# Ledger of designs, part 21: designed miniproteins, single chains, continued (5)

Each design is a single chain, and the fold is of that chain. pLDDT is the mean over its residues in the fold that is shown.

## One batch from the design tools (miniprotein)

Design m16694
Fold by ESMFold2-Fast:
Structure m16694 (fold): chain A 59 residues (1-59)
Amino acid sequence: MEAAEKGAKEAEEAGAKGDGKAAARYGQLSSNLALMEGDEEAAEKADLRGAGAAGRAGI
């Protein structure tokens, strides 16, 4: 959860800087990491945050 939360934060920060591709990548990596730890809820939340950040960046 710690790593997934950190990745989601990095995704939002990248999106704020206009780097939608980086935002999407951070979101996906956080989701995969949470799934490896067996936390499906955290994985879904990380994926949604990454997608939202990428959308705000206009990508």
Scores: mean pLDDT 69

Design m16695
Fold by ESMFold2-Fast:
Structure m16695 (fold): chain A 83 residues (1-83)
Amino acid sequence: SPVAKHAERLLEEMRRLRREVSRVLTPEDRAALDRALDIIRKNYAEILAQQDRIPEQRALLFMESGLGVFRMLVSVLLQKAKR
């Protein structure tokens, strides 16, 4: 479905961001990103499991907010690492 393809693209973008920052972050902060990614992946799987019960626009909005939260976390950890 279009929602499933969108979810996979967003997850690929988050995995790419995680790889790009990996060398700059501490092991603890990398573990925090890995936990955040796992939580978002599980939330996306739940949205996909419930897609027939959720309007497409809401599903897309929830998925985009997941990426937004992940990007915010990456930004915070990068600012911390620049010290």
Scores: mean pLDDT 86

Design m16696
Fold by ESMFold2-Fast:
Structure m16696 (fold): chain A 84 residues (1-84)
Amino acid sequence: KEKELNFLKTSAESSKTYLDELGRANPALAKAIENALQSLEGEGEKSYAAMREAVSQEQADGIMQNVEQYKKAKEKAEKLAKEL
C-alpha cells in the first residue's frame, strides 16, 4: 500500500512538472492548463479549445492526456491514503 501511494504521488508530480514547464514556455497556454487542472467534469472542452488556439491539435491532445493522468493519480493517492 505505501509503495503504491508513493508511486502515485511521484506519477502526479511528474505530470505536474511537465505541465508547469510547458506553461513557462508558453504563457498563453499556462492559463488553459491551469483551467484544465481545476475544471469540473464537462469543463474540459473549454480548456481544450483555448489550448488549440495556442498550439497544434497533437500538442493539445498530449497536454489533456497529462492533465487527466495527474487528476487520476491524485484521486487514487487520496483514496489510498484514507485506507492506510
Scores: mean pLDDT 73

Design m16697
Fold by ESMFold2-Fast:
Structure m16697 (fold): chain A 101 residues (1-101)
Amino acid sequence: SMDEMMRRMRELFAEMKELYAQLEALYQQSKAQGVVTDEQLEEMNRLVAEMDRRLEEIGRLADEMGTEEAHRIRREAVLLHAEASALLLSMNVYKLVQEKE
C-alpha cells in the first residue's frame, strides 16, 4: 500500500541519518587525533555504501509513489548523501597528504 511505502521511506531516511551521525563521529575522531587510519577510512567507506543502498531504495519507492511528500524525502536523502560523500572525500584527501609526508 501507499502508506506502507511511505512508512518504509521514512524508516530508510531515519537509518540514513543514524549512519550519517556515525560518519560525523568518525570524521571528528580523525580530526581530533590528527591522523586518518586505514580502519577508520574503511569504516567510513562502509557507512557511505550503506547510505547509498538506502538512497537507491528511497529513489525506487519515490518513483513508484509519485507523491510530493515522497519526492521531498528523496531530495532530503540526496542532500544528506552528498554531505556524507563530501566528508569521505575530505578524509581520503587528508589520508593521501598524510601518506606523502
Scores: mean pLDDT 89

Design m16698
Fold by ESMFold2-Fast:
Structure m16698 (fold): chain A 82 residues (1-82)
Amino acid sequence: SMDAERAAELRALHAELQTLPPAERARRLLERLEELLRERGEEHLFDELAEFFGVSREEAKEKLIAAYEDPEAGVAWYEKVE
């Protein structure tokens, strides 16, 4: 149930942001994702990803967005965020 709630929240966020231009979508998605994780007390997820990939926290955020959008399209989303 908790996993379903988190998935639904992220999907709703994605659907909301789909009306935005691609360049703005990535930035807004990151901002809203950070907000959602903060509200749930799960900001440590970025730190865990940073440790897992051996990258900075900011790079981990980009990888999380890429994974959320589509693992196969992760490279494209990663390049668009910066």
Scores: mean pLDDT 61

Design m16699
Fold by ESMFold2-Fast:
Structure m16699 (fold): chain A 62 residues (1-62)
Amino acid sequence: LLSDEQKERLRELAEEAAREAGVEALIQVTPEGILVSVTAGSEAQRAAFYARVGEAAREVAA
């Protein structure tokens, strides 16, 4: 399980990933980690964003 500090770090990384991928996303901290709602972006940009967030989640959880 992620600590509150790890969840906040993951939120920061997810927001950065959204900027880099060029998507618009709402990111919320939850008991399980973060909740991400992508509101705008191409299919390729969304895929790149989700892949990056998944990598960040694995690194933070390790």
Scores: mean pLDDT 79

Design m16700
Fold by ESMFold2-Fast:
Structure m16700 (fold): chain A 114 residues (1-114)
Amino acid sequence: SLEEGKNYLMAGQGYFGKGQYDLAIKYYEKAIELTKELDPELTARAYYNLGLAYFKLGQYEKAIEYYEKALSLATSDKFKADIYENLARAYEKLGDHKKAAEYRAQAEALRKKI
């Protein structure tokens, strides 16, 4: 259910706040399973949080993969801007300064619309 999916997302955020990234990932994956067919925006937020957790673990390519999945489902310009900023940070960590600059520019353009 959506309510159950939201509860898993919140629990995952709790574990993330404690630095328990592996456990946060498990809860976010469960949130996605429960929301994927019912709420694309909520599913996008769970994918985004998965990306953040992988980034904290230094798994930058995996973080990018999940940020891109979040971006494909996100509808809010504010949320898209947040995703672009974190895509830029992940590409910066990989040494791809050109892609990092391009994503920062996309984030800035969206923030000017809000």
Scores: mean pLDDT 91

Design m16701
Fold by ESMFold2-Fast:
Structure m16701 (fold): chain A 91 residues (1-91)
Amino acid sequence: SEAEAEAAELAARYRADREGTVERLSREEGVSRETVAVALDVLAGSPRAVEAMRAALEKMAEKYGASREERERALREAARLLDVPVGELVR
C-alpha cells in the first residue's frame, strides 16, 4: 500500500541517485551513511545485501567499541528502516 509505494519510490531514487538518497535518509534518521547505503541495497534487491549489512554493522561496532546491546539495537533499527524481519539480519 502506501508503505510499499514509498519503498518502491525509495528504491527507484536510490538507483537514480545513490549518494543523494543515502545522504537524505542518513540525515533524516540519524543513521550512518554506510548503514543506510547497505539498507538501500537490500531494498533495491541487491544480491547478498542482507549479509553485507550484517558485515558493515559488525565492522562499525568493532571499530567503535560498541557493546553487544548496541550492536543488536543497530541491527533492529536497520531492519526497521528497511521493513524486513530482524531475524534476517541476525542470522
Scores: mean pLDDT 70

Design m16702
Fold by ESMFold2-Fast:
Structure m16702 (fold): chain A 63 residues (1-63)
Amino acid sequence: DIEEKIRASKIKELEEEVKQLDEEIVGLMQEARNGDSEENFKKIEEAFNKRQQALSKKAEIEE
């Protein structure tokens, strides 16, 4: 029961991280349109990489 609750908690944290990264990517894309595109696109790539890692970790927990 406790291990199941810990696993569920980790999954929820990873889901929240993915949602937060999606929102940040949208914000960075908007900033790129209004100004410094090169730096913002690098940050977008980093956010996509973090998103992929979070999804991979979630998949490992879910088996």
Scores: mean pLDDT 78

Design m16703
Fold by ESMFold2-Fast:
Structure m16703 (fold): chain A 97 residues (1-97)
Amino acid sequence: LEEAAEYLRKAAEHFRRAAELSQGDTANALRGPAGAFEKAAEAVKEGNVREASIYTVAALVHITAARISPDPLTPEAEKHVEEALELIRKAGEIIDA
């Protein structure tokens, strides 16, 4: 579970970087996932997988909001979002094992 928590922490860092590279509504939407995955990482570290799942679902809503925002997601910001999603996938594999 420690490795899963680290992946979620790194995903949060990538969302923070994506928000810094973005403007307006897109930047605001990407800050949601950053905070949510930090809390999910803490929950996983404490063994509270169910609480981590709640934060993950909340974060996905904000990611969708960022992608449909009228403020375009830059290629650099999109790369960070893609890397974060891959880290979340890896964390999920560990949690399900």
Scores: mean pLDDT 79

Design m16704
Fold by ESMFold2-Fast:
Structure m16704 (fold): chain A 56 residues (1-56)
Amino acid sequence: GPAELERLQEELQRLLVRLVLQGKVEEANALATQMKAHSQDKEKLEELIAQARALL
């Protein structure tokens, strides 16, 4: 539901901040663009979260 999508977006946003702090700005920007394009896609948000975690 909408609350679950918001939770996934918040989790991904937190991971993107961590990537930026590690100097992985280009990777964070690419994932942020995909998050914006797929903000309502639960499966895609979960995939992007997994990708962000793999980069940390």
Scores: mean pLDDT 88

Design m16705
Fold by ESMFold2-Fast:
Structure m16705 (fold): chain A 93 residues (1-93)
Amino acid sequence: EEYKKGLEEVAKKAIEALTAAMAADPESRPVFGAGREAVKEIYEEGLKKGDYKTAAERIANVLEQAAKLASPEMGKTLREVAKEARELADKIK
């Protein structure tokens, strides 16, 4: 129950951060847009399978890859959300 709520909050933050990245850099918008769709699919699959740990780890990976292509400021935001996703995954046995 707690982990399901945690995954929902992390997915929302990830989508918001990627949406902000798309607005900040229109030339990189397709990359961040693809990351946003990946996060949505990962979240939906996590809910279907009840595998919140794998979903959180996969969301963190998407955000870490996006951060490498983002501006320094946006990259910081993406990395902070990725850290929250990894911390959630680490709490799930």
Scores: mean pLDDT 85

Design m16706
Fold by ESMFold2-Fast:
Parts: sequence; structure tokens; C-alpha cells
Structure m16706 (fold): chain A 71 residues (1-71)
Amino acid sequence: SDRDAAVAKAKKAAEEGVDKAYEVIRELVKEGKLETAKQAGSAAIQTAQAKSEEDGKKMEEYLRELEKEAK
């Protein structure tokens, strides 16, 4: 499904770098797909955290800020 594809894309992006994952999530938010963006973001956090604790924390902070802005 579109959601599964977005999650897979976010994981691959996070493997390349957090900046790449930010772009994927940002596009989903711009499209109004907030729930898909949250799921993609969670997958990106897990992938980033496996590479670096610092990158995982950056991803978590980015998602928290996006949720605040969406209200």
C-alpha cells in the first residue's frame, strides 16, 4: 500500500542519513498525510537509532516539532 511504500522509503532514507529521512517525512506532511508521516518517522527513528543514538534523538525531536506545528 501507499503507507507501506512510504515507510520503506523512509527507512532507506534514514540508512543514507537523517537529512534524507527529513525530506521524505516533510513531503508526506506537505501532502497532508500526517498519520503516514508518523509511521514513516517511527521507522526512520528505529533505523537512525540503530546507526547512532544521536541520530535517533534528532529524528525524535524533529517529529515532536512537526506534531506541535500541525496543531
Scores: mean pLDDT 79

Design m16707
Fold by ESMFold2-Fast:
Structure m16707 (fold): chain A 83 residues (1-83)
Amino acid sequence: MSKLEQLKKILEEVAKLSEEAQKSEDLEEVEEILKRIKELYEEAKKILDSIENPTVEQVVLYAAISLLLAGVEFHVELLKKKE
């Protein structure tokens, strides 16, 4: 599998997990989802860091994964304040 295809697969999984997190108001469930997204983000980071000259498409996929992670982290903080 190419590094681009690996990043696309990670983004697809993170997007599904992010959608599940957005539909849940259960702090424990969202924190478990966040943990899985963090593991996928670290995998994406290792892939991107292994590329000396990343393409715009590869950088955009990684940026999208990073943004989805930040969104779920924000959702966890909101749930902690409203519990």
Scores: mean pLDDT 85

Design m16708
Fold by ESMFold2-Fast:
Structure m16708 (fold): chain A 100 residues (1-100)
Amino acid sequence: SIEEIIKEARELMEKAREALKNKDFETLKETVERLREIAEKLFPYATESLQEEIKKLYEELMEAIKNKDLETAKKTFEKFAEKLEQLLVLAYIKAQEAAA
């Protein structure tokens, strides 16, 4: 269900924030990869512009993780999370409209 996907995404975003706080790049990588999979499933609800922004931020974030660049990872994750929250809200609204 859409509600379960949104809940999972939000729990994963909190897990990523905790991983960043603990400098746990391994957990951060796995968590961000899972968030990207969720975003891809929700892309049919997104504008092409929002899809491209999320893809670009994911690539930048994964590069920062690979380089263990904590400052860039933090900043890029915040932008990624913001765009992902926009996607979650759009997916929720459009799924409710389709169910009526």
Scores: mean pLDDT 88

Design m16709
Fold by ESMFold2-Fast:
Structure m16709 (fold): chain A 92 residues (1-92)
Amino acid sequence: GAKEAEEQRLIDRIDEIKKEAEELYKKAREAIKAGDLEKAKEHLLEFEEEEGLLAIERAVAKIEKLEEAAAHADEKLAELQAKRRELKELLA
């Protein structure tokens, strides 16, 4: 139905944002290993922007009562929050 199509579209968007964030996480980790703290901080900032976009999609899912998309967003957002915390601890 139409609701199922909207839910799948939002899940696909959440997965796209998560994939972009994971690539930024990898780049930040590689920059830290290279000792390029300035570049690592730039990638962390870009990662936080992607986390923010996923949080917006989570809010949309909840407002639209797309329960499966909302649950998917909660899971992926928690994973990104853990990765952000790790990067901040490595840069401290």
Scores: mean pLDDT 89

Design m16710
Fold by ESMFold2-Fast:
Structure m16710 (fold): chain A 100 residues (1-100)
Amino acid sequence: MIEEELERAARLALELLEQGKSVEEIREALLEAGIPEEVVEAFITSLHFVMVLYRFKAKDKVKEVPTDSTKPQELPEFDPEEAVEIAAGLARGILEADGL
């Protein structure tokens, strides 16, 4: 099942993110682990999107922080575990929607 492949990808990606590996290095590691290229592409695209979105929004919010609102944190600091879970969910949705 695609879900088992995505779960394996998510676990490997989490360990590599905790080690400070880049998204590109994670992609290569997932392919070496024998995860299908289509699953890896969907997962990595989703993970990269989540990471870019979080960093872009966090940086923009910090720059804009008004004096009156001392706690405008709608976006927490990047958490590898959360990012990996969101990416896996998005990737699953992409693969299911394509109707493989």
Scores: mean pLDDT 69

Design m16711
Fold by ESMFold2-Fast:
Structure m16711 (fold): chain A 76 residues (1-76)
Amino acid sequence: MSEEQELEAEAALEMMKVAVAMRIIETTEDPEVREEAVRVMEESVRRLREIAERDPRFRPLLEEAEERLREARESL
């Protein structure tokens, strides 16, 4: 796998983690589970920043993930 293919695959995986974590926050009533979901989103955003630094074409995904994280934190 090339570096470009690896970054694309990693970005897709991290965006899936963000989507799943956001869904958990929207649907769960357990504050501990919500806080854990936010931690997962924070780690995915960090990974997406690294990917976007390597390839600026991924910046829109980073921006979307950061927006979702802000919404999630406001809901806690």
Scores: mean pLDDT 83

Design m16712
Fold by ESMFold2-Fast:
Structure m16712 (fold): chain A 64 residues (1-64)
Amino acid sequence: MKRILLAAGLDPEKSQAAAEELAKRTPVDEVVLLPTTDEEAALARARELARERGAHVGLLGTEG
């Protein structure tokens, strides 16, 4: 089963960097960026990705 990390934050460079650091310690197959600080929107997107892709989805929040 694929492992996807959804990184939520307004700054895509910061979100990408944080996701890459986490991926060094935890096996991640794909990183998806979401330009939001809305926790409910991020959680809803994580649930959709898990359903659509048949994957385990981790959520990482960063500030923009």
Scores: mean pLDDT 79

Design m16713
Fold by ESMFold2-Fast:
Structure m16713 (fold): chain A 87 residues (1-87)
Amino acid sequence: SERAEHLAEILAKIVRGEPIDTSFLSEEELVILEGQRYVLENKDRVKPTKEELEFALETTIAIKKLAGTPQEEIDELRERFKKKLEE
């Protein structure tokens, strides 16, 4: 979909350290991208590596910060993923 494609491009720009305009995106669109990527990355993988999961988490947090997501929600996301990485 156009939404998924556009959000994937923004993710790539963040990873490369390129400037992006977040005023074009809703906070809901960023949350949808995060959920969609998480499902897709875990759907077909027998065992994702810890490094891959940590990279995905940090990228997700970077997007949430750019979207103006409250620090409390970012902290909850980090804590939730940390528990999964330690299982």
Scores: mean pLDDT 64

Design m16714
Fold by ESMFold2-Fast:
Structure m16714 (fold): chain A 84 residues (1-84)
Amino acid sequence: MKLTPEELKRIEEAIKNVDKEALVDRLIQALKSPDERVQLLAAYGAALLGDPRLVPTLQEILADPNASPEVKEAARRALEAIAK
């Protein structure tokens, strides 16, 4: 599934007003969520933030046989954004 405009707006507001360390911790937890929508939102947030502390969790998603192709694609894009 694709992220909705409402979901993107929520992550942008969170980035604007929250402590970066707390945001990294929240994104790691969201990436480990059983909810595919939460994982997609977290991968988008990880790409926007570009923090290398997110790399191990994104790599775990790519190695997870239970992750959807859409979540894996989002994780790949986030890893590419962080690696640059």
Scores: mean pLDDT 76

Design m16715
Fold by ESMFold2-Fast:
Parts: C-alpha cells; structure tokens; sequence
Structure m16715 (fold): chain A 74 residues (1-74)
C-alpha cells in the first residue's frame, strides 16, 4: 500500500464504485467521512485525484457529488 493511503484511496484507485458507495453510506457517528474524503495521501492526492488519474469516472463522480453535498474541497 502507498504511504498515507486510506481504504477510500485504495477503492478509488482500483475503481471499486460499489465499495466507495458502501463506505460513504456507512453510519458515521464520529463524522470521520468528511476527513476521509478530503484526506491527502503522502503524494498529496485525494481519493478523487486517484479516481481521475486512473480513469475511474464513476468513482470520481460519486466522490465529487458527495464532496459537493458535504462542503468538502477536492
């Protein structure tokens, strides 16, 4: 795994759209999803950046819509 890589980074890099949806729709009583979606890995990339770089447009759209809904900068 890449340094600073979260589960969301890995799912986005691999194009696992259903995994991304499941994670973002999970119960979040601690508000950790907001940080997770905006988190940059050791290369300074968010999960959204990796989805775009790998051409996983469905994952990129899911992340973009979630970020817009929750006020997260990508």
Amino acid sequence: SRPGETLLHRLAREGKAEGVRTLLESPDPRGELLRLVGRRDADGRTAYDWALERGHLEVAEILREWAARHGVAL
Scores: mean pLDDT 82

Design m16716
Fold by ESMFold2-Fast:
Structure m16716 (fold): chain A 99 residues (1-99)
Amino acid sequence: SVEELIKKLEELIKKSKNPAAQNVYRLVLDALRELEKRGKLSDELLERIYQFTEELVKAIEAKDYEKARKILDEFRKWVEENGSEEAKEIFDRLVDLLR
């Protein structure tokens, strides 16, 4: 559920020792809250966000920035093909903030 993912992200922000990973969790958390507020958060989008966040943080913690960029590009493309207009706007901003 969205509530379970939000709680998990809040816990990961507090426990993470990597500032870049903490920044990813914070930006994803903000995006989830905005999508929930707009009523534009589907179960499929929620699952994809979870997978994206785990893969991106793993790449960042491994200092594999080329892989992190590919993960960001693949997620942006998936949202463009499958997301609402609100999701596209929110995640385009998120990807731009993450480099």
Scores: mean pLDDT 81

Design m16717
Fold by ESMFold2-Fast:
Formats: sequence, C-alpha cells, structure tokens
Structure m16717 (fold): chain A 57 residues (1-57)
Amino acid sequence: MKVVSVSGTAGDTTIHARGEGETVEEARQKALELLRQKMKEAGVDPEKADIAAFEIP
C-alpha cells in the first residue's frame, strides 16, 4: 500500500492530509480529496492554495 501526504498553504494557513491506496496515484487522489474537505472546513479556498504532495515510504 502506498501513502501520500499532502499540504496546502493559503496565506498564513497550512493544512495537511494523508491518503492511502494501492498506487501512488490513488493515494495522492485520496489525500487531495481530504485536503480539499479540510480546507473548506477552515474557510480556505483550495483553488488559491499552494499544494505540495510527498510519498511516504
């Protein structure tokens, strides 16, 4: 199983999410979906955020 950590930064706010999947692509997709949900909860526009993704070994 692959794990991907994603962070999104908008202004002075940084939000993190983690996703797991059979492939890096699936893990990244799940992590991005969680990040988007967390950003909406925090009142941050996900489309204006600087997003970085890292595979966790």
Scores: mean pLDDT 78

Design m16718
Fold by ESMFold2-Fast:
Structure m16718 (fold): chain A 76 residues (1-76)
Amino acid sequence: MSKMEKIEIALTILDEWVEEGKISEEEAEKMAKIFTMALNGVSYATIAKGLGISVGTVRRWLRRIEEEVKKRLEKL
């Protein structure tokens, strides 16, 4: 599966989480940026600095997105 396909699935998941009230639109935008940057090989420290969050937050949000992407792929 291409990096672009994974990004599209992640964006779909984030949109659903916003509609469900689990995260805000602003949080979804930050999570999408984190996922895209990580897939492109940007370090967690660089992502954290760029977004003004902790490396721990980057790592936790990436794990949540990656787990949901994996679940969506298992249904295909």
Scores: mean pLDDT 81

Design m16719
Fold by ESMFold2-Fast:
Structure m16719 (fold): chain A 119 residues (1-119)
Amino acid sequence: SLDEAIQEMIDAVLEASEALRDVFPEGAEAARKGVEAIKQGNLDEAIEATREMARLAGIEVDVEEIKSLPEKLRKGYVAMALGLATRAMAERAGHPELAQRVSDAVRRGGEAIDAYLAE
């Protein structure tokens, strides 16, 4: 389900961010705040944490497009964006195994979003 895929993305982000905490403490903290905001249903705070993570990771994320989506899709896209930023940070830190685990969770998340949109 989409909810299960979102939780899997969240778990992958937290695992990778904790492993990267000594190298990217600011990124790990931003990821933690984003995940906490998603869990609390505070999607505006989650979007701002995602923006900060994307900035720290050096990637582009259209957070204004995410804000225009229905709540459940917004939650899924925020989790996916946090995953993409975490993957980029793991790659830059020289941890391709962490990047791959996050990438796999993001891929399954995208598949779950596509399935949700189809029906």
Scores: mean pLDDT 82

Design m16720
Fold by ESMFold2-Fast:
Structure m16720 (fold): chain A 64 residues (1-64)
Amino acid sequence: SLDEKIEQILKDYKKRLDSAKTVSEAQKIHLETVEYILKTLPRDDALKLIKQISLETQDRIEKL
């Protein structure tokens, strides 16, 4: 289902983000995840998830 796919993308993203040691690594993870979301999800669901991951990336960067 779409919800299961969104949940899996978010889990994979969070796991990768938690392993990031630098701002550059966090930004790369964000960019790659955004590109994957845009190729994979319907537009409205993609935009909502991108907003979520952008906020989580910013929160992670502030803690590095």
Scores: mean pLDDT 88

Design m16721
Fold by ESMFold2-Fast:
Structure m16721 (fold): chain A 87 residues (1-87)
Amino acid sequence: MDELLKKLDSEDFEVRLNAAIEIINNGNEEDIERLFEKLKELKDIALVGSLLGMLEVAFEKLFPNVSEEKKEKIKKKLEELYEELLK
């Protein structure tokens, strides 16, 4: 998990995106909170927006380990973060 969180510092958008998807799929609640903290610290609006879109359009394919309940919680937190980062 720490290795995936470090990949969020990558200059390569695809590396950051794939790391975030893996954290959401395989992480526990603490890991996902650390992901949100890192996204907020980095102000990575592009990654937050992409994750929101992927949860909407490609959920079953990209997030097979995530329940509908967990999806809605993550989506709500990402929407709140997206609005905060646009200020």
Scores: mean pLDDT 82

Design m16722
Fold by ESMFold2-Fast:
Structure m16722 (fold): chain A 69 residues (1-69)
Amino acid sequence: SSEIARLISRLISAGMRGDKEGVERELERLRSLGVPEEALEQLRKAAEAYAQGNFDEGSLLVQKAAELA
């Protein structure tokens, strides 16, 4: 849904800034919308990859999360 896509974009932005509280806030919002824990785990790893500047790895982890949802 467009809402889930928006929250993932916010998660990525928070990750890139190193905003750990922002990342957890967006993960909680995604959880409340029914995104499964396995997908949320991949999104947390994606945020960490983006924080390290590993954009290719981050992108692949976001794709993996979408496949698990």
Scores: mean pLDDT 88

Design m16723
Fold by ESMFold2-Fast:
Structure m16723 (fold): chain A 104 residues (1-104)
Amino acid sequence: SMAVKKEVLMLFLETIVGGTLTLIRHMFETQDMSDPAIQKEVINSVENIGALLQRNIEIARELGDDAAAARHEQLLALVQQILASIKAKDWDTARKLLDEALEL
């Protein structure tokens, strides 16, 4: 059914988002975050997962899955705050927000 296809797509996008957040969190521990090239790649990755989360919110709403929609909306708000913290070079706040996002 079309609903089953949308559920599978949502799960696939959730997996990409979670994996990307995990990678970014690992980069904060292992990479020189003062490097502008690393900052650019991290910003691009955070912006990309923001777009995937917006798509998952739409899918969850189409499925009538209010709990999934709320979860993705909460995660999107955290991702937007992470992006703002990275742009401000507030690494401590960015790490804290990444840890909060990974617990969702």
Scores: mean pLDDT 88

Design m16724
Fold by ESMFold2-Fast:
Structure m16724 (fold): chain A 78 residues (1-78)
Amino acid sequence: SAEELLAGVRELRRSILDVVDEMSLEELQALLELVRQTRRDLTRYMRAQGWPEERVREVLGVLDDLERTLERRIEELE
């Protein structure tokens, strides 16, 4: 369900934030690409399922926040 997916991406963000300061540049870059790919795949999936736009935006908002955090951390290490 949309609620289960939202809870899942929120837990994923929390788990990554707990270790982001300990990750290497290579690990952060790999994770950023994975987050971007996950965002693309979930967008296609949610649209195919006909989920309300409000729910889609909530899920994507969590991934967008995570992407921005990873991008900022990468910039700090480069």
Scores: mean pLDDT 87

Design m16725
Fold by ESMFold2-Fast:
Structure m16725 (fold): chain A 80 residues (1-80)
Amino acid sequence: MKEKIEEVRELAKQLPPEFRERVLRLIDGAEHLYKQGKKEAAERVLDLVRAAVIAYLNGDKELAEQFLEEAERVLKEAES
């Protein structure tokens, strides 16, 4: 988990500030879920965030937004 989080945080440094802030919030949320024992939800959020960052870096901003919105939805549902 820690190694995957650090990888995504490093990649996020190349993103515009507003998109980067959303990514960092989702990483923090996933780490919090993992500490609470919600490992499957935490991994799902992290995988979606990683997919969003990769899509953005490949120039597909619309796909990146879709993955980021799904990650935000998964995090919100898991926090309930």
Scores: mean pLDDT 83

Design m16726
Fold by ESMFold2-Fast:
Structure m16726 (fold): chain A 83 residues (1-83)
Amino acid sequence: EREQLEKQLERIEEVVEEAIEATDDEELQEQLRETLEEVKRALEAGDRIAYLQALVRLQELIAETGNEELVERFSKVLATPPV
């Protein structure tokens, strides 16, 4: 379970890095980085509720980039829970 969540985090980090590169909004880039750190902290703490809440915030921030492809890729990562 934890090992699979760590793999999901790796995929999340890839999408967030692409979202940061896709936007020229420095405030949005900073929010994306900060929220990714919240996801990492929640995972380290084993706090599943905080983890899911941080993922929802990341999805909202990625949507603010206006890049529909990144929104779809992120949604796909979230929709495929580790078995």
Scores: mean pLDDT 79

Design m16727
Fold by ESMFold2-Fast:
Structure m16727 (fold): chain A 56 residues (1-56)
Amino acid sequence: KELLDKIAEFAKKNPKETARWMAEALRAGDGEALELGYFIGKKSPEVGKELVKELN
């Protein structure tokens, strides 16, 4: 739980880097990246917005 909160804080401060990492993991077929991406997107809308740009 604490680790996920720290990841969300990092993502909030580094939305572009986090979005790029998640987009690459999703393209590689990493199923765990989908669940983590949903969690981060809900906590940090800025990352979700950048992820949409990376996937388009």
Scores: mean pLDDT 72

Design m16728
Fold by ESMFold2-Fast:
Structure m16728 (fold): chain A 57 residues (1-57)
Amino acid sequence: STEEAVRAQMDEFFALLDAAVARGKITPDEAEAIKRRFADLLIKKYGLADLVEELMG
């Protein structure tokens, strides 16, 4: 489903960003800003605001 695809994409992308923070490549604040931008793009594309906000925590 679209919801499952969105969950999978967010999980994979967020894991990559968290790994970049752990490696000292980006700051936690930069990672949070990138995650927020990605979430906003998913909301705009799919209209799944409640799901995306839930996954953001």
Scores: mean pLDDT 82

